# Designed miniproteins, single chains, continued (4): the designs that were tried, part 53

Each design is a single chain, and the fold is of that chain. pLDDT is the mean over its residues in the fold that is shown.

## One batch from the design tools (miniprotein)

Design m13821
Fold by ESMFold2-Fast:
Structure m13821 (fold): chain A 87 residues (1-87)
Amino acid sequence: MKEEAIKEALEAGLEEEVAELVAEAVEAIEKGDYEEAIKYIKKLKELDEEVAKEMAKVLALVKVKEEGLEDPEKLKEESEKLAKEIL
């Protein structure tokens, strides 16, 4: 049935779309384009909230480290706060 083929293609496409958005978010973080990274993370939230949450934590940690915070306790607190704001 055409419906079953569309469902399998959508399920495969949704998995590929999640993987592609993760790759785009990681590339944006590596380039220091945090605004673009946030856009990809928000798109990920619509498809997979857990993956979006993990990516938000990665972005937050990178951004907080770039600000020069060397205290591990402050790094953890500030990155956790920022990750919640990104989502």
Scores: mean pLDDT 71

Design m13822
Fold by ESMFold2-Fast:
Structure m13822 (fold): chain A 91 residues (1-91)
Amino acid sequence: VAAAIAALRAALAAARAATDEAGLRAAVDLAVEAARAAEASAPREAALAVGVAAGLAGIAYGVAKITGDLAFGARGIARAAEIGLAALEAA
């Protein structure tokens, strides 16, 4: 669980610091890493919630990439990371 929490915190920080598309991509990659870590260590329901959060982060990145709205992408990825963190805290 600690590794999944650390990866989601890193994803949240990366999303907040992102100034370009590559920064948003890095934040999504950290959210995906968190989902893999959660599958290995978290209860099934919490791991599923982190997986869904990583998917939502990917969608926000995709929208930012198509529209050029980096601020939307950053907010969406940050919100997804917060949802994943809340799920792990509740487990």
Scores: mean pLDDT 84

Design m13823
Fold by ESMFold2-Fast:
Structure m13823 (fold): chain A 86 residues (1-86)
Amino acid sequence: MDPVIAQLLLTQAEYYVNKAKKLLEEADRYRQEGNFEKAESLRKKAIEYAKKAIELAQQVIDDPLASPETRERAEKIKKEAEEILK
């Protein structure tokens, strides 16, 4: 993979992880307010963003030409996204 493309994929994956985390925080707030339907809707959106982040990070990890620094960044993003799925 082109190194520039790898960095763009990781930047997009980080955006998806941050979006998922924000949606989970909003879901927790709605759950505390007793709005379980809205909380579940936001949680499902967070899961979809986390899955997209994992797919993008995995593409970079699977590149045999990726630098150790790029692989470390991709592995960190994948780990954070996987924690959202728990």
Scores: mean pLDDT 86

Design m13824
Fold by ESMFold2-Fast:
Structure m13824 (fold): chain A 109 residues (1-109)
Amino acid sequence: MEELEKAKEEIRKGLRALANGDYDKAVQEFEKAAKEAEKSKTPEGYRLAGDAYVLAGHAYLQRGDVEKAREYFRKAAELYEKAIELSTDPEEQERFRARAEVYRAQAEA
């Protein structure tokens, strides 16, 4: 879907901003990526949206903003759970569950 390709490009822009120390731009691009990926309404789209929020959470951790990081890890976990609900592939469901559990734990730490 074009939505997934746009989301991947926005993730690349966010990663570049993060590498340059531009945390505000990185978070903005990751938020755009998450919203674009969610438009697909597919397991892969929700997984990619979750990945984008994970990256935003890590950007906040690098800035020392632990509370914002936890908020984004919680959003990521919710999206991975949504990906599980829509997936019909047991291996894909297990992969999404592992990610949801990791980021739920990080959100509550």
Scores: mean pLDDT 87

Design m13825
Fold by ESMFold2-Fast:
Structure m13825 (fold): chain A 91 residues (1-91)
Amino acid sequence: SKGVQLTQELSDRYQEEFEKIYEELLKLKEEDEEKAEEILLELFREMAEEERKRGRLDLAEYIEMYIRFVEAVKEGKLEEARKIVEEYRKK
């Protein structure tokens, strides 16, 4: 259906955008800009809550997965971060 196709397209767009934001977050971490990282994570949490309230659970779960991924990266747990993304892709 058209709705399913739009959800998939949004998911694909969000994947590319989140990967780009992840790269920016790594650069900010190298510059020790912890405040900017916290602001970005708070923004993503708000986005996930909003999508969940709209009934777009798949998109909300995708954003929540990405938040966990970023938190793992911030803690230096790169292997765990990779597993989080791989596990989500297999759903």
Scores: mean pLDDT 70

Design m13826
Fold by ESMFold2-Fast:
Structure m13826 (fold): chain A 100 residues (1-100)
Amino acid sequence: SSLIEELLEQLEEAIENDAPFETIVDLLLQIASLAGRVELSEEQKKRLIELLRKAMEKYGVPEEEIEELVKKLEEAKTPQELSDEILKAIEKMVEAHEKK
């Protein structure tokens, strides 16, 4: 989908330009919703996982938790499984961001 490519580009720019946390979460929720409905290409999935890793690192998710989530994202076989793992990544980012 051209929409997924646009959302991935917006997510990459948001991460690099230090966009507000709420903006990154909103983009990730949109990506999770779309990924749950359509099968992503191998390249789109790889790019998504790379951007999720960068976002989780940026917001202070522990490295061990990032590696476990990345493995689960890579192992996801269905759109619904991929969407569920994206949502778990978002939950970990929110938890890490709220800890001061």
Scores: mean pLDDT 87

Design m13827
Fold by ESMFold2-Fast:
Structure m13827 (fold): chain A 57 residues (1-57)
Amino acid sequence: MDAVVQAQIAAYEAKYKETGDEEAEIQALELRIAKETGEKDYDELVERAREELEKKK
């Protein structure tokens, strides 16, 4: 797996932890879902990322 993608995910997760910016968490989740599923449709990735964020609340 691409180490660059994993580093980007970690960076967005760190930003969310530091600032509480939900958009950063959504970006991290989009990258994780794309990595796990191979999904390339941006709208599908955003919807799934928002669902995962909602499960954490």
Scores: mean pLDDT 75

Design m13828
Fold by ESMFold2-Fast:
Structure m13828 (fold): chain A 64 residues (1-64)
Amino acid sequence: MVAEIQRLGDEAIDAAPVDPERMRQYAQQLDGLAQQAGDNGDLEAVQVALEYQQRLAEVVAEAA
């Protein structure tokens, strides 16, 4: 799960400056995986997802 979260997070960050709708789709998928990781007790995957969500918020704020 960590690898999938990293992939989606990287895709979302890459999409943010060029395709905000696609970034939003990746962010939604990332949120879903974070919730699934939490339900499964995968605390490492949850932490990685939270770090990507924070980084994405910073990228979006910088672009605005």
Scores: mean pLDDT 80

Design m13829
Fold by ESMFold2-Fast:
Structure m13829 (fold): chain A 78 residues (1-78)
Amino acid sequence: MEEEEKEKERRYEQVKADIERFAKAHGLTDAGKKALEYVEKGYREGKLDEGISKAIAILTAEVLHRIGAEFEADLAAR
């Protein structure tokens, strides 16, 4: 259906924009790029939900790693 196609495209564009905004805000350029690749592949293969899940997992892991590294850097600088 035309409506279903538009909904999938809208969801893809929204998720892509959200990932780009989040990656820029947190300086996660490499993780953001990889997350976008997973979302794009998922969209092309009709597995957008899987692509989104993988993108979220990558961004979450990178944020947690970076927060830990920043916290350790702050402690070392004190």
Scores: mean pLDDT 76

Design m13830
Fold by ESMFold2-Fast:
Structure m13830 (fold): chain A 78 residues (1-78)
Amino acid sequence: SDAQQAALAAIGRAIHQEMEERGIRVEDVRNMTAEELRVLAEVMEAHRAEIRAVLGEEGLAGLEQLIEKLRAEAKKLE
């Protein structure tokens, strides 16, 4: 829904701001270091409750899959 899209956009902006405050630019995930990908995963996990509130259990499952993918990519870069 439009309300869910707006809420997700707000969460995305909050994540982007938190990454900027940590000195990490999220311009292209392919150019991120292993450490930066791990930090992104941690920041996304911190917004778990907000994603669950907006999208329910299905959205939470999608977020958890994305976090696992980011952590897997970080391990490949080590």
Scores: mean pLDDT 81

Design m13831
Fold by ESMFold2-Fast:
Structure m13831 (fold): chain A 75 residues (1-75)
Amino acid sequence: SSAALSETLHAAMVSAGEAIKEARAAGVPEEELKKLADEFMERVNEALRARDIEAIRAARDEFLAKLREAIQKTK
């Protein structure tokens, strides 16, 4: 449904925003944050065109995992 798609997108964007803030605070370079965010938004836009809720969740999970890896590299 449109409501479920909107809710899933909102949750994904909130989680992504919080994770970016934490990664930035941890010292991940802005260039790396931009690259990862651009990749995430491409996947989200594709999922939205397909109205694929699972693809939105998968894009979020992959983005969060990549940000965690980037944080580890700053230490």
Scores: mean pLDDT 87

Design m13832
Fold by ESMFold2-Fast:
Structure m13832 (fold): chain A 63 residues (1-63)
Amino acid sequence: MELQDLVFKANELKAELDEQLTPEQVAEFNRRIVEIIEKVKSGELTPEQALAELERFAEELRS
């Protein structure tokens, strides 16, 4: 997976959450996207690991 694919999938997930969550929860998810993208750029995470982390966080916010 390329960084561009990660950004696309993160935006799809954000659109889903925007319908289901409060604006404050969406803001927390946006903060998490920024942190995760920076970790991919630094080499701490692969794009695949980054997507898995975002999906897990989204499920925690829904719960």
Scores: mean pLDDT 80

Design m13833
Fold by ESMFold2-Fast:
Order: structure tokens, then C-alpha cells, then sequence
Structure m13833 (fold): chain A 94 residues (1-94)
């Protein structure tokens, strides 16, 4: 669906997403990635599109963790998930 969006629509969607985030640092990073994605789509550079999407995914994970902390109840879920992932990684490595 992203490939069906114009560069202008991508920039608009990035701004809308950033506006929903209370952390101004994360919001600005979303805007930056949105600009990179818009430029990649305009040029038809599939590799650049993939890189921008990978950065957006990483930022989405960081944003989800911050939102969890802000909700008050979510830190328990974040802590439990981090403990579970650490345990799974240890078991897989062995």
C-alpha cells in the first residue's frame, strides 16, 4: 500500500503519526524517516524504500515502549516482555 501513496501523502501520514506521539524527539525522527521514504518513493528506489521502512519499524518499537511507560499500566507488560525475550534468547543461544 505504501507504494501506492504519493510522496505528498507519505509526508502527510508521517506528520499525522508524529502528531500522535507525545515525545518530541521520536516525533521528529518519524518526520525525518517520512521525508526519506517520500524521496525514495518519488525516485522509485526500492532499496531506499526498504531501508526507510526498516528505520520506521525500529522507531515504532521505541515509540511503543515510551507509550507503555506513559500509560502507567504498560510498564509491567514491557518489563515482562523484556524478561521473556531475554530468557528466550538465552535458551536459543544454548
Amino acid sequence: DILSLSAEEILRDAEALAARIDDPEIAERIREIGRELAEAVESGDEEAIRRALERLLALHEEQARKQAAERGESPEVVEAREEQLAKLRAEIAE
Scores: mean pLDDT 67

Design m13834
Fold by ESMFold2-Fast:
Structure m13834 (fold): chain A 83 residues (1-83)
Amino acid sequence: MDLYAQFMRDQATRRIDELAEEARRTGREGIERLRALADNLQGLGDFYLHMGSLYSVGRALQEQADRARELADRLEEELERRE
C-alpha cells in the first residue's frame, strides 16, 4: 500500500511540476491547466479516500491536489508582478 501511494504521489508530482513549467511559459493558460489537474486529483483522491483499503492513496492524491492549487496561486501572483 505505501509503495502504491508513493507511486501515485510521484506521478502526480511529476505532472504538477511539468504543468508548472508550462505555466511559467504560457501564463494564464498553463495556470488554468494546473488548476484543472488539482481539481481532478482532489476528485480522484476523494474517491480513493472512501475505499476501505486505499485510504493512503486518497490522502496522497489530496495532498498533491492541495500542492498543485497552492502552486497555481503562487504562479498567478508571480504573473501579476511580471511587467
Scores: mean pLDDT 82

Design m13835
Fold by ESMFold2-Fast:
Structure m13835 (fold): chain A 91 residues (1-91)
Amino acid sequence: MKYSARVFNESGELLKETPVSEDLGEFMRDTLKAIKEAKEEEKLIVELKGSGDEETIKFVASELESLFVLEGYKVVSSRVEGDTARIELER
């Protein structure tokens, strides 16, 4: 399966985009690095896109949310629709 993420600020401006990865662990590390590099923002939106079914995307989104919480972020909202998850974060 292929995974990528885009990180936006509250205004909808694209701040960071991860490389497309077929390795889930690499994808998760790249996504975590991207949000850490956007540390000047109080609110971030992470848009996850993956290949495969919605249940797989829900699982990947929940794993990312757990990592974000461990790094000190608050998950404000999470929504999954088809191959895309949208996660809103606050510091």
Scores: mean pLDDT 82

Design m13836
Fold by ESMFold2-Fast:
Structure m13836 (fold): chain A 82 residues (1-82)
Amino acid sequence: SKDELLEEFRERVRPLLRSELARQALEHFLELFRKMSVNLSNEEVRELLEELEERLRRARSDEERLQAMDDFLLENRDLLQS
């Protein structure tokens, strides 16, 4: 299920975030992504979340991780809202 995929992503990514602000931003991201991904398959959701996780792991700061989440939503707007 999408909720299971989002929870698995959250568990893997949350330890990468150092500040409470960044962790709150992750929760907001997950809520937006859930709403935007309604028409996507579980496999499409998995692939998108794996791509984002890779970007977040390469980021050097919480600011870069927050930017990566914002950029990801903008880049994938057409896929997420079709």
Scores: mean pLDDT 83

Design m13837
Fold by ESMFold2-Fast:
Structure m13837 (fold): chain A 61 residues (1-61)
Amino acid sequence: MEEEINLSLALMQITVGALTGDAEEVRKAGEKAIEYLKKNKSSEETIEEVRKFIEEKIKEV
């Protein structure tokens, strides 16, 4: 439950960072999201999808 909330917040921070044009903030929020996924024992496929989302957002800034 807490890990799920933290993941959602991290994903929101990635989006906000992209909107503000701060690639470093997007990367930091992305690293936190991956850590939450690993703690929550998420599948490798889910982790890979989130990694692709982060890379895509970084390219947009």
Scores: mean pLDDT 73

Design m13838
Fold by ESMFold2-Fast:
Structure m13838 (fold): chain A 62 residues (1-62)
Amino acid sequence: SPTRQKILELTKETMRELADAVDDIVRAKIAGDEDGVREAEKRMREIQTRFRKDYQQVLAAG
């Protein structure tokens, strides 16, 4: 179904963005950059919030 395909595409995109955020968290932790960790964690939460919103929109449209 079109709904299932959109969910799979959103999931793949979100996984890529989360992987990048995790890399930033790891790098910041190695460097002892507490502000960098907080910023990357904030970005990760924003990615999760956007995915949830987009997921709900796809379900509402299907």
Scores: mean pLDDT 87

Design m13839
Fold by ESMFold2-Fast:
Structure m13839 (fold): chain A 67 residues (1-67)
Amino acid sequence: MTEEEIRERLKQLTPEEIRKLLSLFDKDGDGVISKEELLEAQKEFGGKPDGVLNETVLLYAAKKAFE
């Protein structure tokens, strides 16, 4: 699945479905994606993480969930 396909799928998701995707990725269940995973998302998609939830982080989480 490409980055563009993930973006299109994310646009079709409700905020609750997006949270469920992040929960599948967040194994600690604290609602926070690890610093290592944020850095990988930044390198993979070239985005700058400016918080817990942003488009780059969502793309990375969705890529892992939709594999």
Scores: mean pLDDT 58

Design m13840
Fold by ESMFold2-Fast:
Structure m13840 (fold): chain A 67 residues (1-67)
Amino acid sequence: ASEEAVEKANAIVREAKEKAAELLKQGGSQEDANKIIAEANREAARILEEDGDLVGAKYGLKEAEEV
C-alpha cells in the first residue's frame, strides 16, 4: 500500500475510536460504539484494497473481528 493510503486508513480508525469513546461518555451503548469502530475498520480495508494492498486489507478486517 502507499504511505498515503496507510495513513488515511489509520486516521479513519483513530477518529472512529475517538467517536466511540465520546459516545460511551455521553451514555451511548457499547454495541453502538463497536459498530462505529467496525464500520471504520471496513472503510480502512476498502481504502487499502483500492490502493492494491489486498494483504493489508485482509489484515485490517481480521483486526476488526478480534475486537
Scores: mean pLDDT 72

Design m13841
Fold by ESMFold2-Fast:
Structure m13841 (fold): chain A 121 residues (1-121)
Amino acid sequence: SSLLEKAKELFERLDELIRELAEAERNGDVERARETLERIYETLTEILKLINEIFKSKLSHEEIEEIVKSLSDEQRRELIYVASGEILAVKQGLISLEEALESLYKAFLELKKEREEEEKK
């Protein structure tokens, strides 16, 4: 489907950005690392919006963007780690792209729940 083709393109872009982040961190290029991290979060947000459309979730695109921005640095880094693992699993033929998208979305919903519980404190 056109949505899966778009998801594949976004996953490829995310993979490239994660590698660029690792290179910037190895070189001690703090500014490039920060800029690359922002692009990673933008790409993750687009992937999550696309997943929301595929799975017909009740969240709006605006709600997804607000949730991602409201996550702590640690929670946003956790999403990157999950996404990185899912990308690697797809590249190794261990899971399908659809299974990777489902796993990433599940991780996002778990972090959303943690954020909602933090707001009650």
Scores: mean pLDDT 83

Design m13842
Fold by ESMFold2-Fast:
Structure m13842 (fold): chain A 73 residues (1-73)
Amino acid sequence: SLIDELVEKLAPLLAGGGTEEDVEYVAELLKSRLSEEERKEVIERAKEKALEMWPEHRDFIERRAEVLEKAVK
């Protein structure tokens, strides 16, 4: 599904695998293509996946997820 694809793509970005421009691009996609409930689901699932795969980057993941969650409102 689109949600599953976005979760897989967003998780490494939350852990620092991409640029700030990549995160902004994903934020715009979330705002333009998904409902408010779907955006929240994608961000929550991507955060959980990132924390599971890269627990050493916890603080970074938490901060980037919080910024993104505020940006998509």
Scores: mean pLDDT 81

Design m13843
Fold by ESMFold2-Fast:
Structure m13843 (fold): chain A 95 residues (1-95)
Amino acid sequence: MLMPEQTLSPEQRELAVRLGKELNALIEEAAKNAPPEGVDEELQAARADGTPVGKETAERILRASELGAEAAKLLMTDPEKALELVEEAKKLLKE
């Protein structure tokens, strides 16, 4: 009746595994650059090392984190869309 969410083709499973590794790397990179919870608005944003960043950089980091989270949800249901989101997040963090 209900198809299990694990019903992926071998190619889709390989893509999901690859994307999982890339997502872990992306999350680590975003975490290093994302402002910690409770950062003061007057500081705009700070990297994990406490270095303040410009608003545009902070917005790109937050957006990349949101895209990564959405990709993680799609990893087992639509790996191709997860791939698009991961690539977009990587593009945002590449600078």
Scores: mean pLDDT 64

Design m13844
Fold by ESMFold2-Fast:
Structure m13844 (fold): chain A 65 residues (1-65)
Amino acid sequence: PLDAEKAARAAEGAALMAGEDAASARRSQVTAYEKAPKDGKGVAEAAEEAGVPRGARAALQSGGY
């Protein structure tokens, strides 16, 4: 989905700025975005469970992702 790609790109950029693994952040954010609706969870909660790096996750939360 386009929204998952947008969220993944944002996570990648945030990870790069934080000095974290951008590829890992991207993959984990896509997983979180896809699973959150299936599990009845918020994307933020799913991102933590999927292992999105802390810095990337914090930046995305501040941006409303």
Scores: mean pLDDT 66

Design m13845
Fold by ESMFold2-Fast:
Structure m13845 (fold): chain A 115 residues (1-115)
Amino acid sequence: SMEEELIKKVKELLEKQIERGKANPEANPDYIEALEVALEELEKGIEEAAKAFVRKMAEHLNVELSERELEIVAKAVIALLEGIINNDRQKALEKVQEEYQEEGEEILEEYEKKK
C-alpha cells in the first residue's frame, strides 16, 4: 500500500499547514479553508482531495474551471506533491545539511581556537 503511506504523509502535511496557518494572523483564511476541505476529502483518495483544494481556491479567486481543467490542475498538484515527497525535498535537505555541516564545523573550530 504505497497509496496508504502517501495518504498518511499528505494528511500530516495538511494538518501541520492548517495548524501553522491558524496560528498566523497574517495567513490567508481562504487558503486555510481550502486546505481543510482537502483534508476532509482525503478519505476518498488523493485525487479527490486535490480536486477539492483546487475547486475551493478557484471559488475564492472567482475563477470558473471546467471539469477537464479541474482534473488537469489537480493532476499537476499531485505530481508536484509526489516530486516534493519522493525526490526534491530529501535531496534539497541533504544538500543543505552537507553545506551547513561543513560551515558549522568551521565556525565551531574558530570559536574554540579563540578561547
Scores: mean pLDDT 72

Design m13846
Fold by ESMFold2-Fast:
Order: C-alpha cells, then structure tokens, then sequence
Structure m13846 (fold): chain A 77 residues (1-77)
C-alpha cells in the first residue's frame, strides 16, 4: 500500500539523519495527499526494494521495519 511504502521511506530518512519519529510522522501526515499526487505506489515500492537490497545488516532492516510500523500507526490516527 502507498502508506506502507511511504512509512519505510520515512524510516530510512529517520535512521540516516537521526530524526525524531513523531516530528517526521507529523510532517508526513500533513504532506500525505501531496505525496500521492506526485508519486505512485509502484515508484515508492521500487525505491524501497532497491534501498532494502543495499542494506547488508539484518538488524538495520529490522529497525527500519519497527520505525515504519510506528509511523504507519501515527498516519492511521
């Protein structure tokens, strides 16, 4: 789903820049409709798959999934 792929992209951004999850989730929620206009779920999925394949540390992959789950829950509220 679009929301799931977008949450994973946000998780990459959080980990790369050591950003607070709550602030990123809030910004993402405010820009969510605009993001749907400018990106397709296919484009987001390809980006996520490519980025995940580049990660060699399984613990980093697990952390991305955990952060993405937290963001997704915040987006649903």
Amino acid sequence: MFEEELAKIAAFHILDNNLPVEDVAKSLKESFESAKETSTVEELRKYVEERMEGITDEKEKEKIEEIAKKILEMLKK
Scores: mean pLDDT 76

Design m13847
Fold by ESMFold2-Fast:
Structure m13847 (fold): chain A 103 residues (1-103)
Amino acid sequence: MEKEIQVDIAEALAIIMGVVDDKVDFGHAMAELIRKLFAENKSIEEIVEEIIKLGEQYGHKEHGLRLALTVARLFKYIAEQEGNEDLLKEVEEVIKRIEELMK
């Protein structure tokens, strides 16, 4: 998938998480973070770690974890569609770590 499409999807997901009445500033900050991380070609592991950290900083840890999981699942879908076995393996390990943090 093209990098521009990945950034747009990440921004949309971050905004959706922020559209609840008192989380608009958090959603905007998260969209900017995801955009920056994608522009810097960070790994999916680095992207989800930074999403989780921002959620904790804003006092929205659960929303941060849910968004990180959604982003990781999106990358899993992309990896499966492209037949990228290395990315698929990396994303599956990241998803497991996020799910353990949500228990």
Scores: mean pLDDT 72

Design m13848
Fold by ESMFold2-Fast:
Structure m13848 (fold): chain A 71 residues (1-71)
Amino acid sequence: SVEEEIKEALQYVLENKPELAFEKLKELRERYPEEVEKIKDKYISIINSIAPKPVADALSKVLEGEEAELP
């Protein structure tokens, strides 16, 4: 499911692999925009709790459907 794929991206953040998290979230937002839109707020809150601010900001923008770059 899209939610399981987002959880895998969060696991990459915990493993200090933000680039893999970024690419996965970007792909999910592009392929499944409606499903991501329904669950994004929950996962943006989680990301902001676990990631350094610059990484959290970039990943949150991706989930919102905005253009973003990792620092």
Scores: mean pLDDT 85

Design m13849
Fold by ESMFold2-Fast:
Structure m13849 (fold): chain A 87 residues (1-87)
Amino acid sequence: VKEKLEELIAAIEAGDLEKALRILRELLKEGVPIQTILDALLAYVRETLGEEAVKELLELYDNTLKVFNEEEALEVAINRAILLSGS
């Protein structure tokens, strides 16, 4: 679990959305809770971009949950994190 979470964060850091989404699917298939994956993503964003980026990402996640499920909301959050960190 820890190794796959680290691999997910590495893919996000590299800007590899396709790889990040594949690893996300593997984590979910292994029964890793969505909250655990979200917490790891938020920790990475906080460390690299700070609290304002965390707030923006959480607001996006919450808004996405109003229309889509948790997995889809997490995909949108990962894509946003890549866009924010890839600059």
Scores: mean pLDDT 82

Design m13850
Fold by ESMFold2-Fast:
Structure m13850 (fold): chain A 87 residues (1-87)
Amino acid sequence: VLRRLLIEDTMDKAGLSDDDKREVLKLLDEMERKKVPESDRIIKIAEFLLKKGVPLDLVKDLIRSLAKIFGLSDEEVQKILKKVEEL
């Protein structure tokens, strides 16, 4: 519950629309149900937002915040950011 609230607050701070926030939360719920690794969940969220036309810099900032919430290491964050830049 608290983790979900932190994610929602992070998306609000990033200026995402209510529709985009809802879709991101649906994707997270689906990936959690399927036991997708947390790094891959973040990459899928980034792919979705980039496809919707959200600027890359904003997506990168959101990824850093989400990775911190998920407890990922700095090394994992760097790998995710590199993969997102190659999308």
Scores: mean pLDDT 80

Design m13851
Fold by ESMFold2-Fast:
Structure m13851 (fold): chain A 86 residues (1-86)
Amino acid sequence: MRRALVLGAGRLGTQAALDLVRQGVDEVTIADIDPDRVARATRAVERAGARATGVVADVRRDPSRVAQAMGQPADYSINTLPTRDP
């Protein structure tokens, strides 16, 4: 079973998750601070034929919560969250 983690459930995160499902990923964990984005992305992945786990969390402040929800390491990891320029 191939697993993926996608950080960010916005437009880019949703598209990345769907592309991973198209490439044969069986399970996608999607994390975002916005519950509506998580719910929308999770539904899109499930409609594409994969299992989806949504995590509503501040990934920058609580990365352990995302790890706990996954239970196992991901084969693929994509970060679509905005980064601050220094």
Scores: mean pLDDT 75

Design m13852
Fold by ESMFold2-Fast:
Structure m13852 (fold): chain A 86 residues (1-86)
Amino acid sequence: DAALETVKAAMEWSAEMLRKYLTSEPEEKEKIIAEYKAWAAANDDAILAALASLDAAQLEELAAHNEALLKELEPVVEEARARAAA
């Protein structure tokens, strides 16, 4: 499960960075984007290797985990959408 946990941790960190981006002030958004890009550059190879090693059952577990993370972000996304529509 080390590979599955690696991908889950990456998804959780990415979700948290998106939450920070959506709730941050404009001057902080560029810093958050830069931090995300630096993290992605440092971790892409390890995450891709972990993802490539997963079987079908582990991919289904990741899909369920991703849906749970998206549901947790739903209120923040809806607030951002409301602000964009105003």
Scores: mean pLDDT 81

Design m13853
Fold by ESMFold2-Fast:
Formats: C-alpha cells, structure tokens, sequence
Structure m13853 (fold): chain A 85 residues (1-85)
C-alpha cells in the first residue's frame, strides 16, 4: 500500500524533474507538510531524499517509477526454469 511518505517522495521527484533544479530540505519539508504529513513523517521524507541525493540514486528512483514492473519482476525472473523447449 502506498504510504503518505511514498506519495510525498513521488511528488518531490516530480517537482525536481519539472524544474530541473535540486530541491532543498526546506522545499521538501514544505511539500510534505502541504500533503498533511506530521513532523515524524516529514523527517522520514527529508531523510530519504537526502539519502537518495548523497548516493546519487535520485535519477535511478525516477527511472524506477517509470519501470515499476521491471523493478518488481526483474528480481523474480527465473530464466533457468521458465517454460523453455
């Protein structure tokens, strides 16, 4: 199930993609607050956003949102024992 935290992260990624400029912690906090998150949830969103920026995963996460089936199905792909003649 999609949490408020996940929805806030998706919105942050969408805004960054639209503006082409990295969002600040304050902008991320404002976005989460506008979506009705409490302080604990806002801190989780900011923490996740900072982690993604520090590891360079922002672009990977954006790509993953476009390729959700591959992100899920790829892990479970069994090339060695699927119906093969």
Amino acid sequence: MQSRIDQAIRRVLDIQRDTGVPLSDDQVRDIARSMGLNDDEINSVVSAWRAMQQTGLVQQVIDRLSQQPDNVSGIMTQQFDDYVS
Scores: mean pLDDT 63

Design m13854
Fold by ESMFold2-Fast:
Structure m13854 (fold): chain A 64 residues (1-64)
Amino acid sequence: MELLLKSVEYGVLAIHYAALSVVSDDSQKYLELTRRYNEESNRLDEQYQQQLQEQKQQQLEQQQ
């Protein structure tokens, strides 16, 4: 749950900085921030998916 929420938050930050890159003179700086936050968002989403897979495996084991 927490990893998913953080992933969404970083995704929103990436969108925010992408918008700033269009209207700012420092477009390169904001594009780099956008990329960084997208990478963090993706990493957190991957961790969340791993937790879901582990929980699913445990549920299958408990179904005995």
Scores: mean pLDDT 78

Design m13855
Fold by ESMFold2-Fast:
Structure m13855 (fold): chain A 87 residues (1-87)
Amino acid sequence: LSDEEVERLIREFEDLILGRFREAMEKLGLVDVSDLLYREFVTGEKVEYPEEALGEHKKLADQIIADFRAEGGLDEYEAWQRAFSAR
């Protein structure tokens, strides 16, 4: 894959994850922090969460990640991240 194709696939994967996070958060009325959960998941960067929302957001994030792992959706993304980290 070219670097441009890899960046496009990352963006598409990020959009899918973000969409699932936003949908789940909207059902709980917690839309404001969905982007923070998505950022932590995708970049691995530690992000500060509002204390009052932390438990519910983490629970939803873990469930969404578990669902993606079960569907095999993370395999390509993880392989790509590993390859880029090795450069």
Scores: mean pLDDT 60

